Designed miniproteins, single chains, continued (5). Designs and how they scored, part 3

Each design is a single chain, and the fold is of that chain. pLDDT is the mean over its residues in the fold that is shown.

## One batch from the design tools (miniprotein)

Design m16071
Fold by ESMFold2-Fast:
Structure m16071 (fold): chain A 70 residues (1-70)
Amino acid sequence: SKIEKLKQLKENLQREIATLDAGIAELDSKAAEDPENKEEYDFLRNVYTLARGAAEYALELVEKKIKELE
């Protein structure tokens, strides 16, 4: 059903956000351990933060649609 597919998409988005959060934490750790390359880690962190924001917004849209179909 459509609602089952949306719930699967929700789970996929939640996993993506968790992966991005882990990546951001790793980049923060690397920036602290290797300050000479901080600019490169900061750039990647900004990219990950942007991707996380997009995934979080997509998750909100999916959750809203699930509620409308229930």
Scores: mean pLDDT 90

Design m16072
Fold by ESMFold2-Fast:
Structure m16072 (fold): chain A 72 residues (1-72)
Amino acid sequence: SKKELKEKLIEALKPLVSEELAEQVATGAALAYEQGVSVDGIERAVRETLLSMGVPEEVAEEAAKRVRDVLK
């Protein structure tokens, strides 16, 4: 379900970023996935978004990978 996907994404992201950032990223990733954006495209968008918000590169890359792992 849409809600289950978003909850899984939030749980994957919570250890790496603030709860607010986890919810924002999870909401965007779930919406993009439902709209047919590729998993690779979503992974890249998550990484770029977190980097633009000042998240360290290693954390942004791990977060993007976790999003990818949930979606595939």
Scores: mean pLDDT 86

Design m16073
Fold by ESMFold2-Fast:
Structure m16073 (fold): chain A 88 residues (1-88)
Amino acid sequence: MRKLSEEDREEIRKLLEEVEKELDKFDSILDNPKFRSLLKYLSYLLFGELLSSDLSDEELLQKAKEILEKLKEQDPELAEKFQKLLEL
């Protein structure tokens, strides 16, 4: 597992802000392509895993929960922002 650099944290912040700007455009957060891109980025960054494009909604939610737990360990402020997106 890689520790988040300051550049990594800035990129995550930018991606979270881009998702927040588009919350009203999609019925589900999982249908948001920017949110899916954020999950792929965070999965690679935190776990060294490439997310498949054919994952089910249940598999994506499970991965998002795993990402949230790792993000809480690395950066609690970014974890709070990510968690708010999952609760919508």
Scores: mean pLDDT 77

Design m16074
Fold by ESMFold2-Fast:
Structure m16074 (fold): chain A 97 residues (1-97)
Amino acid sequence: SLIEKNRELVKELYEKGEISEEEYKALMGELKAAELLIKQLEEALKENPTEELQEELEFQKEALEILYESLKEATEGEAEKLKREKMIELVREKLEK
């Protein structure tokens, strides 16, 4: 699971002291929210398959992939703040009407 892979990387960063306890809690909270949202979107798609729900699910999976790449680079000592900014921008863009 991409969620579980992200959780493992977040735990590794925290254990290495590369992120604060506050950042650890925030990231774990974001992953929990993403897990719940993806589950809800997958169930909604089973009941009423729409292009809008499919697009939302694809967006959430893309955001998790960007997070995974960012966390993987951080665990390898190549932490890049721009990837967090890019993920925040994608979230904001999806929320714009």
Scores: mean pLDDT 73

Design m16075
Fold by ESMFold2-Fast:
Structure m16075 (fold): chain A 109 residues (1-109)
Amino acid sequence: MAEEAERLGEEAAELAERAGERGGLEAAREAILGADEGARRAGGLDAELTAGSTATAGGMGIAGGGGATGGRMAARAAKESARGFGEGGALAAKEAGRAAKEGALRGAE
């Protein structure tokens, strides 16, 4: 689980950077929603911390560097959570990475 979540997070971060402002912003929004949904399914503190970290990183990235930065930071925060937090964190990170990747691809148009 953690290895798959890390791979998805890195792929999502790269796609967000390439997707431009709109695609990156969509990636950030979807990563935050995906992490929250994953946290609700997993339950527990690790999953909640992953959702909080993803939201904080995405929000700071958007405020400081725009949508592409937000998408990258949200995806990377989720990826880091997959390594640092238990199986609940890995599940939330996996959902965040998948959602971010899909958001970046949709927003790139």
Scores: mean pLDDT 79

Design m16076
Fold by ESMFold2-Fast:
Structure m16076 (fold): chain A 118 residues (1-118)
Amino acid sequence: SNREEADRLIEQARQYQEKADQFIQLAKDYIDKAEEYANRGDTEKALEYARLASSYVSAAQYYSDKARQLLLEAGRLSTPEEGRRLEAEADRLQQQTDSQTNELLDRINSVLQKVKDL
């Protein structure tokens, strides 16, 4: 049924968002290391860890976008009221992911600038 299909899409969206959250945490861990190496003047390791952090930010955005698309698809299979609720949830998750990834990208850019100024 449309309801069973919508429920499956919502569960898949949840799994993709959990994956996005894991990549956000990896990006945080690697940018912390990049900042530490930049503070030591280890330009090579700072750049290596900043590049890895950037890759994890990209992965987080990719999986968050997949989760959003699945929620929107589930909304199309739902009643108009439930569809609006799922769209609002998709928008909230996108805003949260954008906020976290923008913060991480700012930190990555700060490390890259600091390394260039060394």
Scores: mean pLDDT 90

Design m16077
Fold by ESMFold2-Fast:
Structure m16077 (fold): chain A 97 residues (1-97)
Amino acid sequence: SEAKRKELGREIADEILFAEAGIPQIKKLLEEGKSPEEAANEVFEWIKERFPNNLDTYKWYIEVLEEALKKLKKEGADQKLIDAVEILIKKLKEYIE
């Protein structure tokens, strides 16, 4: 159906946005002098505003962030970036409890 095609297009767009938007935004905030906690909080609020009360989207986003975190650790990314991503994952998990 047209509705299902539109929903699939939305899911693909959200996957791309989460793969790019969350981590690059954290990097920018850290470069601007924000702490890992401040950067994580700002992105967390953005996600809550974007996807209110959608538990499946939050669970999927947490999985994407956990995979991204593994890659960042493997690639030797900056510790502040690793800390910010870990804080964001923790906040998202606590929010959906």
Scores: mean pLDDT 74

Design m16078
Fold by ESMFold2-Fast:
Structure m16078 (fold): chain A 63 residues (1-63)
Amino acid sequence: MTPEEAALEGIKWIREEIERTTDPGTLKTLLDHVIPSVLNAAITAPSTLPEVQEVVDEIEEKI
């Protein structure tokens, strides 16, 4: 798996979780624990950084 594929797969999973739950505690857990992991992959694939930012914005809008 390339860093780009890893970042995109993580983003896809996060988007599915956002659709599945609107609980603020769960959404904050995604921001605090899952987003940093996806960002580590995205640093080596900068083309995925806008997708990470969009997901962060979606979570923050729902909190």
Scores: mean pLDDT 74

Design m16079
Fold by ESMFold2-Fast:
Structure m16079 (fold): chain A 87 residues (1-87)
Amino acid sequence: MGMTPEQVVTEFIRDLLKDYSAETVRKALEVAKEVFGSGDLNKVAAEAEKRGVPVGLALSVYNLFRRATITPGVTVDKVVETALRAI
């Protein structure tokens, strides 16, 4: 039903841009990409703090990656590319 993975990612990023700057959202995407696949939320928090990204934002973007990649054929790189196009 309804939304493609690309639409879900695009709408999520646009929603984040209501509360955060484009630069902050890009940094959150970098954090989530770097630590994705580890499965360890503590690594997301530590990397977010190191890069000056709100931990809650970095976790939200990490969870977006987890949800989007459940869809067959959707890779982390495709999610990042789609997200960057929405900014």
Scores: mean pLDDT 80

Design m16080
Fold by ESMFold2-Fast:
Structure m16080 (fold): chain A 94 residues (1-94)
Amino acid sequence: VTPEEALREAEEARRKADEFVAQLPSMTLDEAIAASRELGDLANRLKQIAEELEKQDPSAKPVIDRLREAADYANKAARLADGHAVGLYLQQQS
């Protein structure tokens, strides 16, 4: 993977995470669960790209750092989606 491609994937991932977070209040339980899983998978993918780039070009540290930051951001968004799903589940039990 090239540093330019990696940077674009990091930027796209951050945008997708923001879109999911914005949509959370209107999501059903199933949609919130799906969003959490997708964001978790996205974070995992970014970590893999960061590891591949670090092996190919350790000097691309700024891009690697951006990938790891985007992965952390996606993981935080995944936790928000999971928390929303838990909230909806508890409301259904009441």
Scores: mean pLDDT 84

Design m16081
Fold by ESMFold2-Fast:
Structure m16081 (fold): chain A 93 residues (1-93)
Amino acid sequence: SEFEKRLKAGLDILDGVLAKYDEKGSITREELEALVNEAAEKYGLTDEEKQNILNFLESLFKKEGDKLTPTEVGRAALEFAREQYKKALEKLK
């Protein structure tokens, strides 16, 4: 179930990020950190795992101060990752 917890954490983060983009077209660094911290507390992620997730997600965005705007490729990658995580979780049921 450790692998399942990591998949659930990733899915919660991806759902949160994509919801912010659908509502307002961007996410702030603080909002991203809050989503990752919430998932880490819920699923027991380490500080190293949190930082790795933040670094990965930030790599998919154009940075403009504290504002993260998805590139077209970055948004497609997030949506693809969400579908893969959902499929992986279904295989564990």
Scores: mean pLDDT 79

Design m16082
Fold by ESMFold2-Fast:
Structure m16082 (fold): chain A 96 residues (1-96)
Amino acid sequence: MLTIANNSISTIEDTLRRAEALLRSGPERDPEAARLAREAAAHAVAMAQRLLDEARKNSSDPELTEKLLNYARRFQDLADRADALAREAEERARAA
């Protein structure tokens, strides 16, 4: 689980960097940036939910539960960042 979580964080961070680069490249790329940001948000939300589910299943192991909840919080923060970027890109695409 933790290895999958770390790999997912790296993937989401890479996707967000690509979306930000597309936004900097010009308004014709805004729809693509929005799509990538939405994909990153969906991935982060799915991972947060999986980690919350695993924490509930492992409630008898407080140390593992705390680690899983900390990773879930990191994915929730990534989802919020991705959602904000997607909204910005979507607004820019509509204005163009």
Scores: mean pLDDT 85

Design m16083
Fold by ESMFold2-Fast:
Structure m16083 (fold): chain A 61 residues (1-61)
Amino acid sequence: SFIDELKAEMRERLKDVLSEEEIESFLEMFEQLVASNPSWSNEQKRELMENMVNYVLQVAK
């Protein structure tokens, strides 16, 4: 699914910044937010992913 593709991309981008357990929790949070917003387009789902990943990368510095 498109969500599985986004989750795979998030895992790859965060693998050097977060632990495996932290990545799992972060992916679950993303999936829950998407599931709570069933009207969102694939573009909006990708925008959420980009914002979440970029936030983590900024804070981890």
Scores: mean pLDDT 83

Design m16084
Fold by ESMFold2-Fast:
Structure m16084 (fold): chain A 94 residues (1-94)
Amino acid sequence: PLPRSALAGFDLSKLPEDVQRQLTLALLREVDRAEGLPFDADAAQRRVDENLAATYSGGMLRLVGLSLEDPERAREAQARFNAYLDELARPVAE
């Protein structure tokens, strides 16, 4: 599986830091949900604060990995995350 081409051409560094954090937290929530894991918002926020870029990349890689194990569940999680990204990024991503 390849990342969605719209995301491949999108650079998170173009977004305000608060938006980048919100998107990364949303990604972690959707990946945890898809894996059947509980989402701990405080622990997730701490990871984002320590290394935003690595946390985001790790979340994306987990989502891609899920698409190999359970394509249907991973596709739904990815679609929800992409909808968050597209909506929040639209005012800045032009």
Scores: mean pLDDT 69

Design m16085
Fold by ESMFold2-Fast:
Structure m16085 (fold): chain A 83 residues (1-83)
Amino acid sequence: SMASAEGLREFVLEALRNAPEELRREIAELLAKAHLYADQGDLETALEEVERARELARKIPDPADRRRALHLIDDLEQGILKR
């Protein structure tokens, strides 16, 4: 749902609070879109948005923040795949 997607967006922004603002916002937006596509049954598009988020996470300069972001994205992808 839109409410669940917004909740996920806020969760991701908080989880990645130490990452660069621009990357944090783009990753959160892509994962919120992935959630909405998965809710609509469009798993292919949802997974494409997850992969775009993963590419952005790889650009996070700090290794610890980058690892945290990639782990979060992997957990969310597994959640989508279990739907």
Scores: mean pLDDT 85

Design m16086
Fold by ESMFold2-Fast:
Structure m16086 (fold): chain A 79 residues (1-79)
Amino acid sequence: MAEVEVKLNKTGDKVEVTVTNKTTGEVKSGVFDSGAEAGAFIAEFLQSVGGKVKVKTTLTDTATGESASFEEEVEPQPV
């Protein structure tokens, strides 16, 4: 089972995403104008990993300093 870490930093209308495959060391990052675009980027990365993935997600609002974290097992499937 692969482990993936997702970091989301919300700054105003922008969302910075960093996705790390901790098993392979692969890292991808981007800045998006919406949560939907950020979510699509994350989903594409998880599909590229294949099989069951343990995902740790941390969302930080840089304006308030608030953060939320959760872990989930997902099995992305190609459509």
Scores: mean pLDDT 77

Design m16087
Fold by ESMFold2-Fast:
Structure m16087 (fold): chain A 65 residues (1-65)
Amino acid sequence: SEAEEEAIRAAVEKALELAKKGSSKEDAIKAGQRVATQLAVEAGLSDRRAAEVGERAKREAEKAL
C-alpha cells in the first residue's frame, strides 16, 4: 500500500541520515525499522502488519547502507 511504501522510504532515509552522522550500521538500521513500524501503526495497520512493514524496512535499509 501507499502507506507501507511511505513507511519504508522514511525508514531508509532515517537509516542513511544516522549513518552519515556516524551511527553504527546496526543502530541506523534499528532506528529505521522503528520509524517504519511506528508509521505503519499510525496509518492504521494491525500490530502484525506493522511488524511485517518493519521487517521489510530493515531489509531495505540494509541494502541502502
Scores: mean pLDDT 86

Design m16088
Fold by ESMFold2-Fast:
Structure m16088 (fold): chain A 79 residues (1-79)
Amino acid sequence: AEEYLEKAQKAAAEGDIETAIRYAEKAVKELLKEGKPEEALRAIERVINAALAAGRVDAAQALGEALKPLMEEAEKLLK
């Protein structure tokens, strides 16, 4: 998961939205399969924050929308 997260954060900071979403989804899905919903939510936050820190508001918005179903699934597992 960490390797995919690092690739997603780099792509998000560079404005490569498609690559950022692809690697973020892989990382989050692995964490959810491992029963780590809190880490999955933190992973989503890390990727979105990497885009925002680089001034990539468009990438941050696209990531938030693309990852929303996985975010909701992780939140359900925490309750």
Scores: mean pLDDT 83

Design m16089
Fold by ESMFold2-Fast:
Structure m16089 (fold): chain A 83 residues (1-83)
Amino acid sequence: SAKEVEEGLEKAVEAVIKQAKSLPPEEAIKLLEKAIEELEEALENAEKIAAEHPELDAEALREALERAKKRLEEEKKRIEKEA
């Protein structure tokens, strides 16, 4: 379901942020940049992904991906400020 995808995405974001907090700044930034890039690709293809998965609400998926991306970008900015 859309809710299961959103919950999975939130858990994945939490895991990435937790890992980033345990890494040196340069490695943390690289990890976050890679995760952000993957989310940007998912966002670009959100409508296509939703069409292939009728159980997904395209709008809800896009909103969840945007929230995930923003959270990772905020963490990246935090680490860049500390570096």
Scores: mean pLDDT 78

Design m16090
Fold by ESMFold2-Fast:
Structure m16090 (fold): chain A 74 residues (1-74)
Amino acid sequence: SDTEERILDVLRENGGEATLDEIVERTGLSQEEVEAALARLESKGRVVHDSGRDIYFLPDEDVEVLKRAVEKVT
């Protein structure tokens, strides 16, 4: 779980997206460990893989939905 949260923090700090190589460099983990954690995050819908650019990014949809829900209750 610490590996997954560390990857999410890297994506947040990198403007919501990063390449596999950037995640490996910034986390200090092996490529195999990063790939395994990214596969788990992707299966949970917490990260999306853009095969065209070969990048991973945070799904903006959940963040925008949560932001609008909070603004509507107050």
Scores: mean pLDDT 73

Design m16091
Fold by ESMFold2-Fast:
Structure m16091 (fold): chain A 60 residues (1-60)
Amino acid sequence: GHQQQLDRIIAGLREIRRRRAETTDPFERDLLDGVIALARAVLSTFDGMSDAEIDARIAA
């Protein structure tokens, strides 16, 4: 359902943030930052999630 899709997006964001923290390549960092920003925009637009709610779910 919609909630399961949302949870998968959050899990993907968690993994991307982990990779971004580990990378030393500026190109990969910029690319991952762009993906994070796009995913946050999708969650905000389609699910009405605040930045605080997104961050709390990623941290869990």
Scores: mean pLDDT 81

Design m16092
Fold by ESMFold2-Fast:
Structure m16092 (fold): chain A 90 residues (1-90)
Amino acid sequence: SERERALRAADLDLEATGDRELVERIRRVLESIPPEHVERARELAGLDPFGLARVMLVMGVSPEEAVRMLERERERQERGELPPFQRPPA
């Protein structure tokens, strides 16, 4: 179900961007993310697996680095700074 939701969101993103490679990359990233990192991202920024995968794609980083970046972005957001990744999926 999570994978189906991610694929549907990616399909919408494909329609918006027209990039099939992006869709496949998001899907593969989702499969590669350990549940531990997903849980942490959810607590830090309320991100589901798709949101975390999006951060990884935008930053081009590993799941661990993505989570660390989310920690920093959350702290900056609390200081009133806009997070660059706080955009709705297409």
Scores: mean pLDDT 64

Design m16093
Fold by ESMFold2-Fast:
Structure m16093 (fold): chain A 71 residues (1-71)
Amino acid sequence: SEKEKLVQEIIEFLKQKGASDETLEKAREILEKLSLEELRSVKEQLEERKESLTKEDLETLINGAVEALKE
């Protein structure tokens, strides 16, 4: 599905940036809860910031998203 494709593309991007396996697992859980529109937004933001994102930025972003997605 398109949603699964977007999740995989985002996970691959994070992996290429050096995100840990723990961070990738958290990211996958978050991304699977997002709508298709939200996934597109995330991908666009990551692509625009790909040159400036550090490993620390990715970890902070993922941890923040985990807290924000609490029901």
Scores: mean pLDDT 74

Design m16094
Fold by ESMFold2-Fast:
Structure m16094 (fold): chain A 66 residues (1-66)
Amino acid sequence: GRRELQEKIREIIEKILGKEFPNTKEAILAAVKAGVSLEDIIDRVSEELGISKSTARRLITEMLNE
């Protein structure tokens, strides 16, 4: 479901940055602040989870707007 996808997105970003975060939004914000582009995060998430780039972008955008 949506929650499992959000948790997998957090795990992907934690692997990229080499550290843990309390939630997916904080992980995404930390990656962007570290110089990883949002499009690179979307591409990596799409590839790792086997979902469309549009779905990955929607999930990431929704989490950032909460």
Scores: mean pLDDT 81

Design m16095
Fold by ESMFold2-Fast:
Structure m16095 (fold): chain A 84 residues (1-84)
Amino acid sequence: MEEEKKKLADIYKGLADYYRSQAELSEKLANHYREEREKVRADPETAEEKGAELDKKISQYETDANKYRDLAEKYEKMAEELKK
């Protein structure tokens, strides 16, 4: 393959790895807030207000994780196409 295509493939692989790492981080954050959500359920004084706030954060990080996984897959495919 030409040097330019190899450079682009390496960049796209780097981006895929970066977005995969971001997806993992977002999933860990979602799991962290799920654990906090379970703890809040044990406290009736904070369950309603804090529960809703935690549910919003969980949803946000789950959405981010999915978005980053999709981006990682996209860049992985672009890197593979440059090897053809």
Scores: mean pLDDT 82

Design m16096
Fold by ESMFold2-Fast:
Structure m16096 (fold): chain A 88 residues (1-88)
Amino acid sequence: DEAMKAAAEGAKKAFEAGYKKGGGVDGTAAALSAIGAGVGSYLAAKKGDAKEAKKSMEDGRKGALGAGGEEAGKAAEEAGEVGAKAAA
């Protein structure tokens, strides 16, 4: 549940940052990107695929950054790091 908790926390922070920028649409996009970073990196790391885990974290960070700015990007990156670590 550590990866799910990290994804949920990252989604909340990313949503708040995105909401300040563009309301519910940007908030939702940033939150989904953070969830993708956290859950995606966890699933890839659980399979032993470090390259896919890194890609999931980078893709999620870029998506969150685009929707919610730097604060959302950091939240997605943090979720991805915790997700990958939880798989170990």
Scores: mean pLDDT 81

Design m16097
Fold by ESMFold2-Fast:
Structure m16097 (fold): chain A 56 residues (1-56)
Amino acid sequence: DEEVINTMKKYLKEKLGIELPEDASATEILLAANADPRVTPQDMLDMMKLAEEVAE
């Protein structure tokens, strides 16, 4: 869970410049990404793929 959250936060920060609180939940991360018009559906898919790889 922690690695999944960190992977999503890193993706948003490094690729899109979206900074989130360290204590942000997975739901808060997804809501923030969905609220940003720069985040495309493809970016969501890519972020989720990376999170799935870390979860395994």
Scores: mean pLDDT 76

Design m16098
Fold by ESMFold2-Fast:
Structure m16098 (fold): chain A 55 residues (1-55)
Amino acid sequence: EKEKLLEEQIRLGVEAVDLAVKLVFSDDPKKREEYLKKLEEVTKREAELQALAAK
């Protein structure tokens, strides 16, 4: 159980880093907004998994 939660947290962390890199390298404000939105969704899910792990 804990191993599965940790694996998903690592996966989301990698995705967050990838999105952050794309956000930094994009000069288009519309693309930056899209990447930021996805990054916010990933970080929200990370928080949910941390809360679930605390139960």
Scores: mean pLDDT 78

Design m16099
Fold by ESMFold2-Fast:
Structure m16099 (fold): chain A 93 residues (1-93)
Amino acid sequence: SEEEKKLAEIKKLVEELLKSIYNGTLTRDQLEEFAKRLEEILGEVKADKPYSLEEVKETAIDLLKSIYEGDDFETVKRKAKELLAKIKSLLES
């Protein structure tokens, strides 16, 4: 479905973000680019089944807020891991 495709896109972005954090290569510019891309994908997600995406959207918005408020990479990593876990539960169950 289109929703599954968008969830897979978000999963890919979050996995790439976490890889950059673990490798110590993440820059603030890359983090801001990640945030913009995540916002674009979230804006394209149409919730015809609100419950299937509501928790993912809420977690993603919390992550975006941390990025825009200038939170440290450890906080961003924790929230990104939460988002990835929720997406995996929906796609890999």
Scores: mean pLDDT 78

Design m16100
Fold by ESMFold2-Fast:
Structure m16100 (fold): chain A 104 residues (1-104)
Amino acid sequence: MTASVALFGAAIEVKRLADEEPNPEAAKLLRETASKVQKLAIEAFQAEMDGDYEKAIEIAREVAKLLRETAEKLESLGDTPGAKRVREIAEQVEEVAKLLEKLL
């Protein structure tokens, strides 16, 4: 598994959460987050094509941080279930980054 594949997967999951979100403010935040994650996934893919695996791992860690920040904002909006799901996605991205770092 590559960093970019994991990040594209994360973007799809966050977008799905946005589509299912009954709170309009939380849904908007999730859509904006999914768009940012997708952009970072493209940057990670470009880094991988250039053989810059360290940069792809750094981007994956940036995405995990962004997702944790999004989860905190969702909790502030009263969306505790949404926050939990976004944290789970962040943990999956962090785990991929750790596995890839061991291969360097």
Scores: mean pLDDT 88

Design m16101
Fold by ESMFold2-Fast:
Structure m16101 (fold): chain A 87 residues (1-87)
Amino acid sequence: MEFEKRIQEAIEKIKKDGYENVLKEVLEILRTKPVEEAWEEIEIYGVAFVKAYKDLPPEEQKKIGEEFRKKVLEIFKELNRTGYLPE
């Protein structure tokens, strides 16, 4: 229940503030958190971004999908390498 509520709140924020703006904000927040908390936030926002993605125009969907996949991969590699998010 709490997890689903947090996902819903994240979706609402993405719809109001814009996909790329929220993604940048979330990445900045995650840079200040320890690995354990960062993993949970990545999971919540990952689901929220996927669900919000369906409401984007096709051109934005392609661009965001590719960039999001690249960023998630970079974050995953950096967390495994250093225990922290990229600079």
Scores: mean pLDDT 68

Design m16102
Fold by ESMFold2-Fast:
Structure m16102 (fold): chain A 100 residues (1-100)
Amino acid sequence: MTPEEREAAERAIESLLTEEERELLREVLEEVEKRLEEAGVDEEKKEQALGMVEFLAVSFLREGEPELGREAAYRVLDLYLEGVEDPVGIVLDEEAERKA
């Protein structure tokens, strides 16, 4: 993600989420970034993983499901670190099964 793309994403998040939801999102993203750094993930892959985590977390926050958003974020991180090609798709499928 370029710095300009990140700034655009941050502005979009500000328009979609409450202040409390944005604080929760920041906490989740900070924890994910820390874990990616500890795992020795390169900068390009780190930005990609953060983008996927942010997408899912924002989606669940918009649905009023902050705990599921946190769980989904960490699940995406785990799958990404395992080399799964579509961690977001897998997490969305797992959540759909829980609702069935």
Scores: mean pLDDT 74

Design m16103
Fold by ESMFold2-Fast:
Structure m16103 (fold): chain A 87 residues (1-87)
Amino acid sequence: EKFSEALRMVLLIRYALKEIEKLEPGSEEFKKVVEDLYENVLRFAKKYFPEKLDEIQKLLEEVKNAKTVEEVRSKMDEIIQLILDAA
């Protein structure tokens, strides 16, 4: 179950990253997608990866402060790797 849930989260992150590419950086829609991604990944990590929570939360704070799509993608790719390595 932990591995299956990790794969579902990775797919949700990938979908969100594809949506954010279509949005103007700094727009309300861009910020909303980033905030939703932050909240969903944080809740997921608290439930399934408490042992990695501190590392994931640090990366999520960097995602929240990101100003470009490239910064969001880079930090989310690091989170994906942490999730897959721990699953």
Scores: mean pLDDT 82

Design m16104
Fold by ESMFold2-Fast:
Structure m16104 (fold): chain A 69 residues (1-69)
Amino acid sequence: MSDEEKESAARVVANTVRDRLLARGVPPAEAEAIGEEVLERAKEAAKKAKNHQDLGKRLGEIMREALAR
């Protein structure tokens, strides 16, 4: 798995979280702030991921935690 794939996956998760929060009626500034937090956490998790399955598990946990707020 390349660094580009890891960054792309992290950005997709962060954008998905932001878009879902916006759809819930969360103010844009708050949705963007949470999206940025998710992006940073997702990038760190992606760097530690051993394979696509591990990456998916780590990113899924971050997304679940962010959307529970």
Scores: mean pLDDT 80

Design m16105
Fold by ESMFold2-Fast:
Formats: C-alpha cells, structure tokens, sequence
Structure m16105 (fold): chain A 74 residues (1-74)
C-alpha cells in the first residue's frame, strides 16, 4: 500500500502517529518520505507491506484529524 497525506506544521509528528496506526493494523513500513510542497504545507508518503485492514486504517487516520489522505494498493 501507498499512504499519502498532507499536513501543516510538524510533519514528523504526524508521520509518527500514522506509522503507529499502520503498525497497529498489521502493516510494516517499508519507506517514508516528507516533501515540503510550499506555503508551510508538507506531503507525507508512506510505503507499507502486509495484510492491512484498510477500512480500520482509514478510521484511525481520520481520528488523528487527517482528512486529506489517500490509500492506494501497490
């Protein structure tokens, strides 16, 4: 899976929170990227392996206050 979201401010904190919920849902983080896309906005991309409950992962991501995310199968 490829998990992508945008955040303002502390991208490393949001990355750690999302990595924690991915691992809690049975995923393994393969790689991670943080890109400054300008205007104080950061794009975070996480590549994940494993059999993940995508529906539960979406709920967990939303509970972190992240509404602008995508989860794509690889």
Amino acid sequence: YKVTFDTFGEPEKKLKQVKDVIESNGGTVISEEIVDIGLGRYRVTIYVSGDIDVDQLEKDIKSLGITNYTIEPL
Scores: mean pLDDT 81

